# Designed miniproteins, single chains, continued (3): the designs that were tried, part 44

Each design is a single chain, and the fold is of that chain. pLDDT is the mean over its residues in the fold that is shown.

## One batch from the design tools (miniprotein)

Design m9510
Fold by ESMFold2-Fast:
Structure m9510 (fold): chain A 82 residues (1-82)
Amino acid sequence: SEEEIKKIEEKKKKALEAIEKKDLEELVKIVREVLEFMGYSEEEINSFVSTLTSLFNEGKYDLLKKAVEHLAGLAIAQVKRK
């Protein structure tokens, strides 16, 4: 629905703000919520979180921003197909 798309866009905005603030805990929380909404398993979510944590610790913030934007795009595409 259009309402679900709007919620995903707001989560994307908050995740990007968390990267700018260097708040890994908030970033992980938001990404977990989006992946759970998309139907990923706990094992898959933990693998994504591990990768994000590594990128964050390496200071690869531009890659994190691109990953967040790509994830939001996939979530929106999934909603549009329902």
Scores: mean pLDDT 85

Design m9511
Fold by ESMFold2-Fast:
Structure m9511 (fold): chain A 120 residues (1-120)
Amino acid sequence: MLSPEEFADRLIAFAEGLTPEDVEELAEATIKTLEELAEKYKLSEEAKKKLLELHEEMKEKLLAAVEAKDAIGAAIAFVEYLIRLLEIIKPHLSPEDQKLAEEAIEHLREVLAILEERRA
């Protein structure tokens, strides 16, 4: 597993190479994954709505950051998206998978803190 610092470094490098077209492609791929996730975990209508709202918010924030050439801002938006995604699906997971989701959220929060320090 990558350290939080290595993960942050790789996300920034990835974001530096993103174009607006790449963001649109990522958004299309992500919506398909969210639809599959909702079916797999039998998500409630409220959870599905939250996922769709989160997806649109992520797309807008990523596109704005990429157009502004703000690689750190794009990386922050992506990490915040992953944390909120895991928080939405966590109640629908098995107890063992809930623990793994909590550990992943904690790791992502460390990555987010590193990214915010680099922005400042």
Scores: mean pLDDT 83

Design m9512
Fold by ESMFold2-Fast:
Structure m9512 (fold): chain A 64 residues (1-64)
Amino acid sequence: GPSPEEAFRRGYELGRALVEAGASAEEIGKAGQEGLAELRKQGADDAALTAFEHGMVKGIIEAS
């Protein structure tokens, strides 16, 4: 499955893109849930799932 580094990057890019597009909090939450579900389907471990969430938070903060 995806590495923690790859998962972090995906979360970071997603979080930034959503904020830059003016997505609502509900849309950001939904996209995050869908991203986690996709990573799980790809065989991501808990470290990669946590890295994705950290990436999203960082992307949101830096784009805000």
Scores: mean pLDDT 91

Design m9513
Fold by ESMFold2-Fast:
Structure m9513 (fold): chain A 68 residues (1-68)
Amino acid sequence: MSRDEILDEVDRELLALIFRGLAAGQSREAILAAATAALDRYAREHDIPAELREQWLASLARLVEDML
């Protein structure tokens, strides 16, 4: 897969995970932890560089705050 395809896949999974957590009444902290774990899994599977992973984590934290 291309890098852009991986990013789209990650975004879809993260959004689904966030909405699922909200529907289940999970805390922001629990949702963020689960989303971070999913992102780490994708980074390992696709050999994503550490710099890009850190950028994604920062974007994820902002996204969760904006949605909650």
Scores: mean pLDDT 72

Design m9514
Fold by ESMFold2-Fast:
Structure m9514 (fold): chain A 70 residues (1-70)
Amino acid sequence: SADEGLVEALLEIRESRGRHPRFHALPAELQRLVRRVITEHADLLVARDAAALREVLGEEAVRQLQAHLV
């Protein structure tokens, strides 16, 4: 699903320590949001808890990140 695709994309960005090409193509505001998620909510990414990540990020941020990363 797109939610699972977003979790996988964020995990890839975390594993690359933010050096992922798709991450660097994001708008600055979305880069800041992704950095916050991979530092403050890494536990949810490792658990692959797409529902909890959606609750933390909110629907608009999830839609924007899915459009750019999935």
Scores: mean pLDDT 79

Design m9515
Fold by ESMFold2-Fast:
Structure m9515 (fold): chain A 113 residues (1-113)
Amino acid sequence: MEELKKAIEELQKAVDEFIARLREAHDAGRPLDLDEVVEEINKISELFRKAIELGKDKLTDEQIDKAIQLMNEAIDLFLEAARAVNTGAPKEEVDELIERIKKLVDEIIKILS
């Protein structure tokens, strides 16, 4: 139980750090390094897989499938948000992508908790 809680906290922290980087890069008008973006997404994916493995005995197959689906949608939005930042998209568009990411991650955390 404690290991799962720590894995969920590490996943949430990694997502929060990625969102902070998106906002800082956009506010500064500086492009994100795509190699660093991919490394952060890979870290988030590894933390998610660890949380699923630790939680598998308490989760239904339907809950696991739903969490995986939501995580795949979140990964697509992470890449979309990074591209929006790098192309100088309006703040409103970046904020909408971040809000969608937060909603998906919150739903994932609720399933895993």
Scores: mean pLDDT 87

Design m9516
Fold by ESMFold2-Fast:
Structure m9516 (fold): chain A 82 residues (1-82)
Amino acid sequence: MSKEEILAKLTKIETEAQKLYEKAVADNLPKEKLEELDKLRDELNKLHDEIMKKIAEGAPQSEIEKLLKEAEKIVEKMKEIV
C-alpha cells in the first residue's frame, strides 16, 4: 500500500465518521449516545496520530494496515449507535 493509498483510506474513514456524527446530531440522538460517539471520534483521532507517526518512522506496511483496520472498526461501532 502506498502512502497516498493509506491517506486516502484514512480520509474516507474520517469522512464517514464525521457524516455519522452529523447524522446523529441532525436526528437529535440522546446525549448519552452523542457522548459515546465523541469517545469513538477521540479514539479515531488518536489512531490518526499513530498512523501518521508510523508512516514518518517508516514502519512496516502490515503495522499501518492493522491500525487502519482498527480505525474501520471504530466507524462500524459508530454505525451501530447511529
Scores: mean pLDDT 85

Design m9517
Fold by ESMFold2-Fast:
Structure m9517 (fold): chain A 58 residues (1-58)
Amino acid sequence: GRRDAFLQAVRQANNGAVVVDTATVVRQMRAFGFSDATIQRVRALGPRVSIAQVRRAL
């Protein structure tokens, strides 16, 4: 689904890293058409996030 495709794209863009820069995640969220409210929830997690934290915030 859209969430799985997004999470795969984030992992590929970050070479499979467990923790990534929130700015790169937000850029991918915009590309996948996530709402501003969902993007703000991810941004509130801090400047670096785990893929698991991002998945829970969606």
Scores: mean pLDDT 82

Design m9518
Fold by ESMFold2-Fast:
Structure m9518 (fold): chain A 69 residues (1-69)
Amino acid sequence: NVQQKKNNVQQQKQQMDQDIKNMQKVQQISDSNSPNGGKGMSDGLKKVQDDGQKKIQSLENDYQSVQQK
């Protein structure tokens, strides 16, 4: 169904956009705090980055698949 497909794509795209924005924010905070000063946040950052990248990859693949007829 075109309507459902469009809705699904839009939702996934929106979620991906939010995830990217959140990832950028986390990266910016890390960069702003300096590499040496940001060492305390490496654990959280690594988890967010790993989770985000995995999620984005999955979402992007799904989005591409749904977008393709």
Scores: mean pLDDT 64

Design m9519
Fold by ESMFold2-Fast:
Structure m9519 (fold): chain A 97 residues (1-97)
Amino acid sequence: MSAVEALEKALASDKTSVVLVAREDPQADEAIELARKNGVPIYEAENVKEGLEAVRKAIESGKPSLLIVPEEILDDVEVGARMLGRQAGAEVFVADS
């Protein structure tokens, strides 16, 4: 699923959601621009701990949120995000490169 497609699905859901996108993703800039146009909170993290803290803040917002992380930690952040999302009833969308 592309970064833009992931964010469009999150926006259509009307549910608490987190969209995970790698910083190196070819559509990262387009996803950021789409998020800004729709008033979607944008978080950035440099490591897994910061990424999971951003996921918690996104879930607490009750709205769709975009989280940008380095590709090297994307899988680890996804695992944690899906666990947190399941507990809180939030959807997690991940951009596949």
Scores: mean pLDDT 85

Design m9520
Fold by ESMFold2-Fast:
Structure m9520 (fold): chain A 75 residues (1-75)
Amino acid sequence: MPTPETLALVYIIVGGSMVYLVMKSYDKLGKEEAQRYIEEAEKILEFVEELLGKDNPKAKELRKKIEEAKKFLEE
């Protein structure tokens, strides 16, 4: 049976992949699609924070990546 940390790692990989796709493939996605990917990553972050707690270093790392991508889109 996977631990909450193991499940959260899977979600972090999925959410991180969405952020990575925005940063790497912005030229193909466009601003509106990229914003949708970030919104989905934020939903995944909420689930991670429920599993690990908001102050967990892994949850904070995913939040920081999402904030960096949001800053990129605001430019």
Scores: mean pLDDT 79

Design m9521
Fold by ESMFold2-Fast:
Structure m9521 (fold): chain A 78 residues (1-78)
Amino acid sequence: SEKDLLEGLEGAAKRIKERGEQVSKAPIGARGGGSFNGVDVRYTKLSETLVEATAETEDGKAVALIDAKTGEILELEI
């Protein structure tokens, strides 16, 4: 559901915030991923300040732009 996709992206954003120093030092194009609230999320560092995260389930896909320093979700496409 859209709620599950959002909860997955929020979980990824929280991890990005908690790993802010590590994320800030990662090269542009660095990739990661994990399972958050039972949803698989993949993420890529787009710039010094932006991470793109994609949550995907059998029922759909959502993409978020996340602030690499704060973990704030800046844009959301569901």
Scores: mean pLDDT 82

Design m9522
Fold by ESMFold2-Fast:
Structure m9522 (fold): chain A 90 residues (1-90)
Amino acid sequence: MEEIAKKLAEEAKKKLLEAGFSKESADEFGKALYEILKGSNLTDEEAKEIVEEGVKTALEAKKTVSDKEAVEKAIKTVIEKAREIERRKA
């Protein structure tokens, strides 16, 4: 998981930077994603799906709130999706 968590975090950071997020906010998002994915019992495919949802949430929220608030909402979305997937396995 650690290797793919790092790769997905870097890809997510790049997508936020391309969308006009600040480097600070993109770095915060990537760091949070890495920590969440590293601590989660997810497959590579599940991790990719959750990260994609997080990125979509951040991009949509950026239209109405600050970069920091958009990243906070995206991080919350990733955590909630991870819990939903893990709950389905139990």
Scores: mean pLDDT 82

Design m9523
Fold by ESMFold2-Fast:
Structure m9523 (fold): chain A 85 residues (1-85)
Amino acid sequence: MLPAGRVEESLTAEGVATARVELRDPVTGALVRGEGRGDAVEAVGRGYGSESPTARELAARLGELAAGHAAHLGGAARLRSRAEA
C-alpha cells in the first residue's frame, strides 16, 4: 500500500526557511519524519514503534528532501541526515 504523508514549508520572521515531511510506514506503523532548516540545515528522521530498516531508510530520505527544500527557500545550508527507530 502507498504510505500516507504530508509536507509543510514555512519561512520565519528571521528569513529562515523550514521544511517538514511526515510519513507513516504502513507495514510497521512507525511514524517517520524529516525536518530541514535553511540557515543550518539538519535533516533528522525518526521512526516510532517497531524497529524497521525500511522506516529508518525512509526517514533518512525524507530528512534529505526536507533539508534540500529548506535550503532552496532560505539559501546556504549544511546537511546532516539521521534516522532513528
Scores: mean pLDDT 51

Design m9524
Fold by ESMFold2-Fast:
Structure m9524 (fold): chain A 89 residues (1-89)
Amino acid sequence: MQEELREALLEALRYIKEHHPETAIELMQQVAQHTFGLLVKLGFSEEEAMKTVEEALNEDKTLSDEEKKKILEAVRKKLEELRKERAEG
């Protein structure tokens, strides 16, 4: 399941960059955030979910370091939202 979601994220990132280059960063950020949130809801730790997203981004040789940073920043925002929800009970 974790490997399957990593492969699905990698395929989605490649598809977005190839077919939607003008909006690629925003779409890739959204897909990465949703993948992270899904992994956490499936019972994976925040560290495992983040590692899965980072591994998918690192496997995509077409992504620049700047693009990877912007996508990871979006995932970190999703992590903060999930932490806030847990703190509120």
Scores: mean pLDDT 80

Design m9525
Fold by ESMFold2-Fast:
Structure m9525 (fold): chain A 106 residues (1-106)
Amino acid sequence: MVEEAAELARRAALEGGEEGAIAAGRGASEGGILAGKEGGKKGAQGASAGVMGGAGAEASAKLGLGPEEGANSASSGAAGAGTLGGEAGAKGALEGARRGEEAARA
């Protein structure tokens, strides 16, 4: 996706001159946005799964079955998954946009 946008940008710039470079830059920016959305979406899915696991662990804890360890582990996992997914998505979007812009100006 992001690499496809960058490749499209490079081809357009090479064949279309200035007009192609402008079109290529726009394609790269759109690719970066899509990469960011996919990363955030996967991060949200990971966080949701972690929260559901945490709720199950908390329920087990309230029944007197391994309370603190299970609940803390699940909650930490959910927070970590959300953060990591969001960061990865943002980094991917920035990298894609940057590569496309460089290709357009090459």
Scores: mean pLDDT 47

Design m9526
Fold by ESMFold2-Fast:
Structure m9526 (fold): chain A 76 residues (1-76)
Amino acid sequence: MRAVVTVTFKASAADEMRKALMELSKMPGFIDVSARQEGDKLIVTITFEDMESAERAAEYFSKVPGVLSVRVEPAP
């Protein structure tokens, strides 16, 4: 079952976000990514092939400087 990871970055951490997103192409199960700005926040939504891949990616992002929150949920 596919899973979605939602990562919220502070807007001042745009460089850290870009570096972290460059690693997505190397992550197992990566399918798609979209990013949007919402006020002082950068919100990145990432789709993975399975929950295990999504949880590993969430653990990685939780340690990236400038990350405010990371959420993992099953995709329909």
Scores: mean pLDDT 82

Design m9527
Fold by ESMFold2-Fast:
Structure m9527 (fold): chain A 90 residues (1-90)
Amino acid sequence: SEKEELVRKEIATMVEDLKKEASKYPEIAETASKMLDEALDLLRQGEPLKVVIEKLRELARYLSKYNPELARQVEALVKWAEAARKAVEA
């Protein structure tokens, strides 16, 4: 649906912004960038939003140990994406 396409594009934009933010933290930058790239690849391949959101949850769990502030930003994206997914699937 057009609504789902817009949600996917918005998630991709937010993931790209998170990649830029993560690059400021050398200790997590490589791992976080890899996981964010995996999320972008899932979006590009047309995988279900649930699969994309789970990859972002994995990133948030990783970041909670090393960068709690960035973890909160990823968790905010996960909450928004889950709400948007439920809205387009309704």
Scores: mean pLDDT 88

Design m9528
Fold by ESMFold2-Fast:
Order: sequence, then structure tokens, then C-alpha cells
Structure m9528 (fold): chain A 113 residues (1-113)
Amino acid sequence: SAELVAEVKRKLVMMAKFAIEGDLSEEKKKKVIEILEKMLERIVELLEEASPELGKKARELKEKFLEAIKNKDLEEAEKNLEGLVKLAAEAGLVEETAKIVEEAAKEINKIAS
């Protein structure tokens, strides 16, 4: 679903923006980044189960995303998240990816409150 792809992308970009630009203590920012890293690892594992090639590409995108977060480069972070969502769509795993993303969003919301 194009609508589900757009929704997953929107949630991921919003979480990345929150990690970089959010008005949070350094300790809370570290926890948000940790949740994002675990979320992305689950997506990598999901894609790897579908295809070792997709898993390898997803892992490279995960590493580039985390580097972009470290460098506070929102444009690079968004680009790598778009790549991950594209791989999930190509694999027919958008619904499973959406579930993983929703669980991470709920955990981040608990930290922000």
C-alpha cells in the first residue's frame, strides 16, 4: 500500500528529527537513539530472513543512518530511512515493518512524556 509506505516513512522521519532536534536531555536523547538502533536491527533481521542480499543492503543503510544521527545530519538520516522503507516495500514486508516502527514510536513517546 502506497499509503502505508508513506505513513511508515513519515513516522521514521519524525523519530529521526526528534532524536536530532528534540528538546531533550542528553540522557533521554541517548535512550531515543538506542530505541532507534534496536528498531532498525529488527527491520534488518526481517529483511535478512526474506533475502540475505536485502539484509546486507538494509544493514548498510542502518549503519549510514546511525552515522547521520551522530553527525546531526537530518537530510542523510532521512535518505537512509527512505532506502530502508523502499527495501521493505520491494520485499512485500511493509506491514511487518510498520508494526516494528509503531512499537518503537510507543517506546519513544514514553521517554518524551
Scores: mean pLDDT 87

Design m9529
Fold by ESMFold2-Fast:
Structure m9529 (fold): chain A 70 residues (1-70)
Amino acid sequence: SPEEVLKRFKEEVEKKVKQLSPENAEIARMQAERMIKLARERQYSPEQLEAMRGNFLRVMDSLIQEDRAA
């Protein structure tokens, strides 16, 4: 269901946030909340939600790598 995809997305974001600096963690949380709000407002399909989740988690992996390089 869309709710289960969003729940899993939130859980995965929180796991990756623990690997970020406090500043990047806050930015990632804010962006994730905005994406969830947009997905609900536009009534994203489960397929669109899975694409959103995959793309955002890849962005978070890039941020983790940037924090480690700094």
Scores: mean pLDDT 83

Design m9530
Fold by ESMFold2-Fast:
Structure m9530 (fold): chain A 73 residues (1-73)
Amino acid sequence: SMEQAEAEKKIAEILKKTQEEVKAMKAAGASQKQIAEVVKKGLEEVRKIAKKAGIDKMAASADDMLEQFQSVI
């Protein structure tokens, strides 16, 4: 659907922004904990958008990644 295409575009933009923020944080000497928090927030937003758009596969993937981050923090 059109809503799924728009959600996929927004998800791609969030992932790109998160990757750029992580690269900038690494260059600035940020801690692994600080980097993990930025990634976690990005994945939470991806999950929210995917769930609203009915993209179950992407929502499940984001949930799994969030659980993995919670186990490492």
Scores: mean pLDDT 75

Design m9531
Fold by ESMFold2-Fast:
Structure m9531 (fold): chain A 109 residues (1-109)
Amino acid sequence: NMEKIEEIIERAEKEVREYVEKGDFEKAEKVEIEAFNELRKIIRDPGEFGRLVNEAMLRLMKAATEAAKKSPAATPEQVEELERRYEEMQRMVEALRRGEELERERLEE
């Protein structure tokens, strides 16, 4: 059920933002883990699970990064690390979405 999946991700995004804004990075990480465990119970197809988990991870990392930038509890070093990880994940997800065609085009040049 796509509606339940979206509800889980949106709830996790909200909770991650709230905890990161408060400087509670440990609780934010726990929310992410619990969300992925809940998604795993609902999504039966491994391929669909992988796709949706990658999208969920990207959304949660974006939420955490944006919240950290606004948080007085986050250090510049923590914000910089979150931005680096988000950019890395974004590149990986983009590469996976276009992976076979983009890699084939690059290798055939």
Scores: mean pLDDT 76

Design m9532
Fold by ESMFold2-Fast:
Structure m9532 (fold): chain A 79 residues (1-79)
Amino acid sequence: DKELKERVVEALERDVDRFLELVAKKLNIPYEALKAGLSLILMGSPEQMVANLFRALSTASEEVQERVTKAIEEALKEL
């Protein structure tokens, strides 16, 4: 969703580490593991990071897409 992507860009522009820490917390995984797994796709601008993340997410199963999208939305609410 365009609106969700724009909100994620804004969150990453404000504080990348805080946003990712909240997402990791909502996914119930260690922040260090999330950051390590995303290291290559977190390179470049916030817009590029979001494009890479949502491109990868679109190829995942429906269950994974729902879980990750919900984690992102909940992280954005806590910012």
Scores: mean pLDDT 76

Design m9533
Fold by ESMFold2-Fast:
Structure m9533 (fold): chain A 86 residues (1-86)
Amino acid sequence: MTEADIEAEIAAAMERVAADPSLVHPSLTDYRAYLRALGEQALAGYEAGKVTEAQYKAGLALIEASKIPDVREALIAGELALRRYE
């Protein structure tokens, strides 16, 4: 899956949310907290010798994605990092 594929999936999800506003939950705050927790777990795993360097770099990207103030860019960066982590 490419960045363009992920961007298309996010665009489709945003269209669904626009059609049904009840789909707006959970909040972006909860999503950012999830990305941070997963990224910190990857960093701790790398220090313990339990994860690969690729997973460590994905963990760093997850933490950075959690800091992006723009909603769309945070979702795109977060999904890219999640797919690299697994």
Scores: mean pLDDT 68

Design m9534
Fold by ESMFold2-Fast:
Structure m9534 (fold): chain A 94 residues (1-94)
Amino acid sequence: MSRVSELLNELSQLAARDPEAMRRRLESLSKETLVELLLYLFRRAGADEETLREMRELLEKLSKEELVELLERFLRGETVDEILRRARERVERR
């Protein structure tokens, strides 16, 4: 809820000041929280309910390590579209 927005703001601040602390914070989060953070980013980018449902199913097929890498890439400056492409490629190239 509001916690997802606050957590994303915390992670963005950490990414600018201490990238190692940001990565440790991401690694401390549950897989469910990482999925919710990524879905929040897709929703902010204008994804509709059907797209978000498809993305949830796709993200839940990824490992926690893969979800951490996607969020780290976003926090380092990659676009939501690039993150979406990477998530799809990871499921396809298993």
Scores: mean pLDDT 81

Design m9535
Fold by ESMFold2-Fast:
Structure m9535 (fold): chain A 69 residues (1-69)
Amino acid sequence: MAEVVVVLRRPPSREELEEILAKYPDAKTVEILDPQARLLGTFPKDDIDGILELLEKAELPVALVFRKE
């Protein structure tokens, strides 16, 4: 399967998030799940500001699920 999961235990900086996203160049979307595996949001990979805003509000740890679609 083409899905990659990255668990964040603290809010990332913009630079840290950009580095994480750059490691998965074939991913098109990022799904953000809370600690209870509830979907908080789905973002285009390029929506760094939207991802960061959600992560600042989310209960930690969060899971980032990278998808090709």
Scores: mean pLDDT 79

Design m9536
Fold by ESMFold2-Fast:
Structure m9536 (fold): chain A 67 residues (1-67)
Amino acid sequence: SPLQKQLERLKVLRLMLEIALDTDRMLAERLRDTNPELAAKLERVAEEVERRIEELEEQIRELEQQI
């Protein structure tokens, strides 16, 4: 069904964002002592990515209820 295909696409996007979030957090931690300004910027990006993941999880939940 079109809804099932949309659900699979959202799940793939969520996985990609989770990988990006993990990478960003690792880089922020590694740079904390050598480049604290860049580390702080990466932490802000991580917070934004976390919000987007939460929004996607909400959309996935709502779409699953329609199937």
Scores: mean pLDDT 88

Design m9537
Fold by ESMFold2-Fast:
Structure m9537 (fold): chain A 68 residues (1-68)
Amino acid sequence: SVEEEFIEELMTKKGFSREQAERYLQLVKEQIKDRLRREGMSDEEIANLTPEEFRELYEEEVAKAKAG
C-alpha cells in the first residue's frame, strides 16, 4: 500500500522507527484534513475522497514540507 511504502521510506531514508514513521504519517494526514477544512470542505466530503485524490494531496503536502 502507499502508506506502507511511505512508512518504509521514513524508516530507511530518515532513520525513523516504525512508531515514529506512523506518527509522522498521521501528522501529514491531519495537515491535509486541516487544509481541506480551511478550503471549505466538510468532514463528509473529506471522508468521501477517493484513494487517488487523497494520494495526490499526500504527495503535494510532503513535497511542500520538504521544500520549507
Scores: mean pLDDT 75

Design m9538
Fold by ESMFold2-Fast:
Structure m9538 (fold): chain A 103 residues (1-103)
Amino acid sequence: MSKRNQEIIDKFMSEFDPNNNNRVITLDELRDYILSFQPNATDEQIRAFFLRMDPDNDGVITPEELARWLVEEVEPDVENSPLAKRLGITPEQVRELKEWLDS
């Protein structure tokens, strides 16, 4: 893994998993993160976001799954994405993640 791609992924992983345990995001970690800025988010909405990030439904979001979701959902319109703005993701970071996934 490229040091740069690892730094980008590590930044976003730490937003969901501040304890940095096993480098995966669980449903509980995602719930805590979303509720920190959308306290009225429903469990159903949180589960929908989790499923979108984890399409294989293995119960965790890996760094690769997070990178794929960021590339596919945030795309070139990162500046217009409320979630991308909250995560502080830049168009450059999305481009680097796409290059890593395509490698």
Scores: mean pLDDT 67

Design m9539
Fold by ESMFold2-Fast:
Structure m9539 (fold): chain A 105 residues (1-105)
Amino acid sequence: MDEEEAKEILIRSSQPTKAQSYTNTGNVYYDQGQYDKALHYYNIGVSIAQRNNDPSLPDVYTNLGRVLYDQGRYSDAIGYLTKSLSIDPNNTDARSLLDQAQKAL
């Protein structure tokens, strides 16, 4: 949404939680059933979290997996949930959703 590269670099030196802001925007669209918009904002969140080594990265991967699961894209969901658990193996949401996605295959 609002990712001007120069502005992003300057703001992030003092505000490292922009990835969480985009993830929260994705959650709003997910709750409204607007899955394509949710995926768009979560992908922005992933890009930001990866560049900044942001500790929110596993949560963004879990949210991507959830949208993909709800779309019936179980193999894609498993991929993102596995990435989340590789960073945070104690993420209970990712574990539960991974189990459900594997059973749905």
Scores: mean pLDDT 79

Design m9540
Fold by ESMFold2-Fast:
Structure m9540 (fold): chain A 93 residues (1-93)
Amino acid sequence: AAPTKISPEMQKAIRELAAVMGEIYKKVEKEGLTLEIISESEVKKFTAEEIREKTKELKEQLKEGKKKIKVLGIAGEEEDYVLAKELTLEIKK
């Protein structure tokens, strides 16, 4: 099967989200913390713009030092949208 062509706009949105998630994982590893999934939504469709808004919300949560953060867990990628769950993650020692 041919791979689905992801739009450049969607690729950029996914990369920006992945970069912020990478910073979270790096901080968790460096500080000896644990990251736990405490709730998951049903799978929903998100556009590139909606992913950017969720990434902005995630950055604000991190800036505020929240120990419970809402993130997107991407389950599948299509040309103009992703299938993703909204996850609530708890940062624990």
Scores: mean pLDDT 80

Design m9541
Fold by ESMFold2-Fast:
Structure m9541 (fold): chain A 119 residues (1-119)
Amino acid sequence: EEAQKAYEELKKLIDEVLERIDEFSPEALRIVALGLTQAYITLMELPDEKAGELLARTRAEVDEAVASNDKERLKQIVKELAQKTLEAGEKAAKENRYDSLKTAVGAVRLAIREAERVN
């Protein structure tokens, strides 16, 4: 099933992020956090208003942590977003929402590439 395969790819990408979390700079962690948030929004099919609220709040939290050079806070934010994104991905796979999963995989993959570029 294509949705299940997309979920397995999402899980692999997130597992890679968590394994390499200590290698990322604060700016790289910020990029990953925002990419995971975008993936979560897509997987949950959040309405524009709720998506905007979540993205604004996450951006404010990671921007504050970067400004404070608080890498441990950034790592915690990434870990929490990773867990929520995996849970949302599992639900999307059970609901056979392949397009949402494919889009979420793309968002996480792009975030990892951008994080590696600035790391």
Scores: mean pLDDT 90

Design m9542
Fold by ESMFold2-Fast:
Structure m9542 (fold): chain A 62 residues (1-62)
Amino acid sequence: MESAEKLIEKLREFAEKDPNIDKEKADVFISRLEEYAKTREKDFTEEDLEIAIQTLKEVTPK
């Protein structure tokens, strides 16, 4: 099972790969999720990663 930190790393990689995402806004969003993940530990799942990627595309477009 992936750790929350590993899932956040994958989210950052997706943000870098998608040219339609504003990198500056994405970094702020992901940093907030990272702090949330640290407080929740194992509550963060791969399904949460997919939801976070979709949210990132919607709230941090260029």
Scores: mean pLDDT 71

Design m9543
Fold by ESMFold2-Fast:
Structure m9543 (fold): chain A 80 residues (1-80)
Amino acid sequence: AHDEELQKAGEENLKASANADLATLQAEVDASELRVDRSAIDAALELALKLADPAARKDWEAVAERLYARLDTEGPVPLG
């Protein structure tokens, strides 16, 4: 049916977008260049909860945990 192709394309597009954003965020965290505020972490966790795919959701939750640990440990780092 016409509707099934549209729904599948929408789901695949959402997953592809989420995976691309996850890869970018992961690289920034690993490079220790990302200065993250709490709202960015909360947004990532909220996106993880909205994803129907448990595997993708777990990956986003893991990234959110890493960002929380980084925010708690590094705080506002003085430039120097």
Scores: mean pLDDT 57

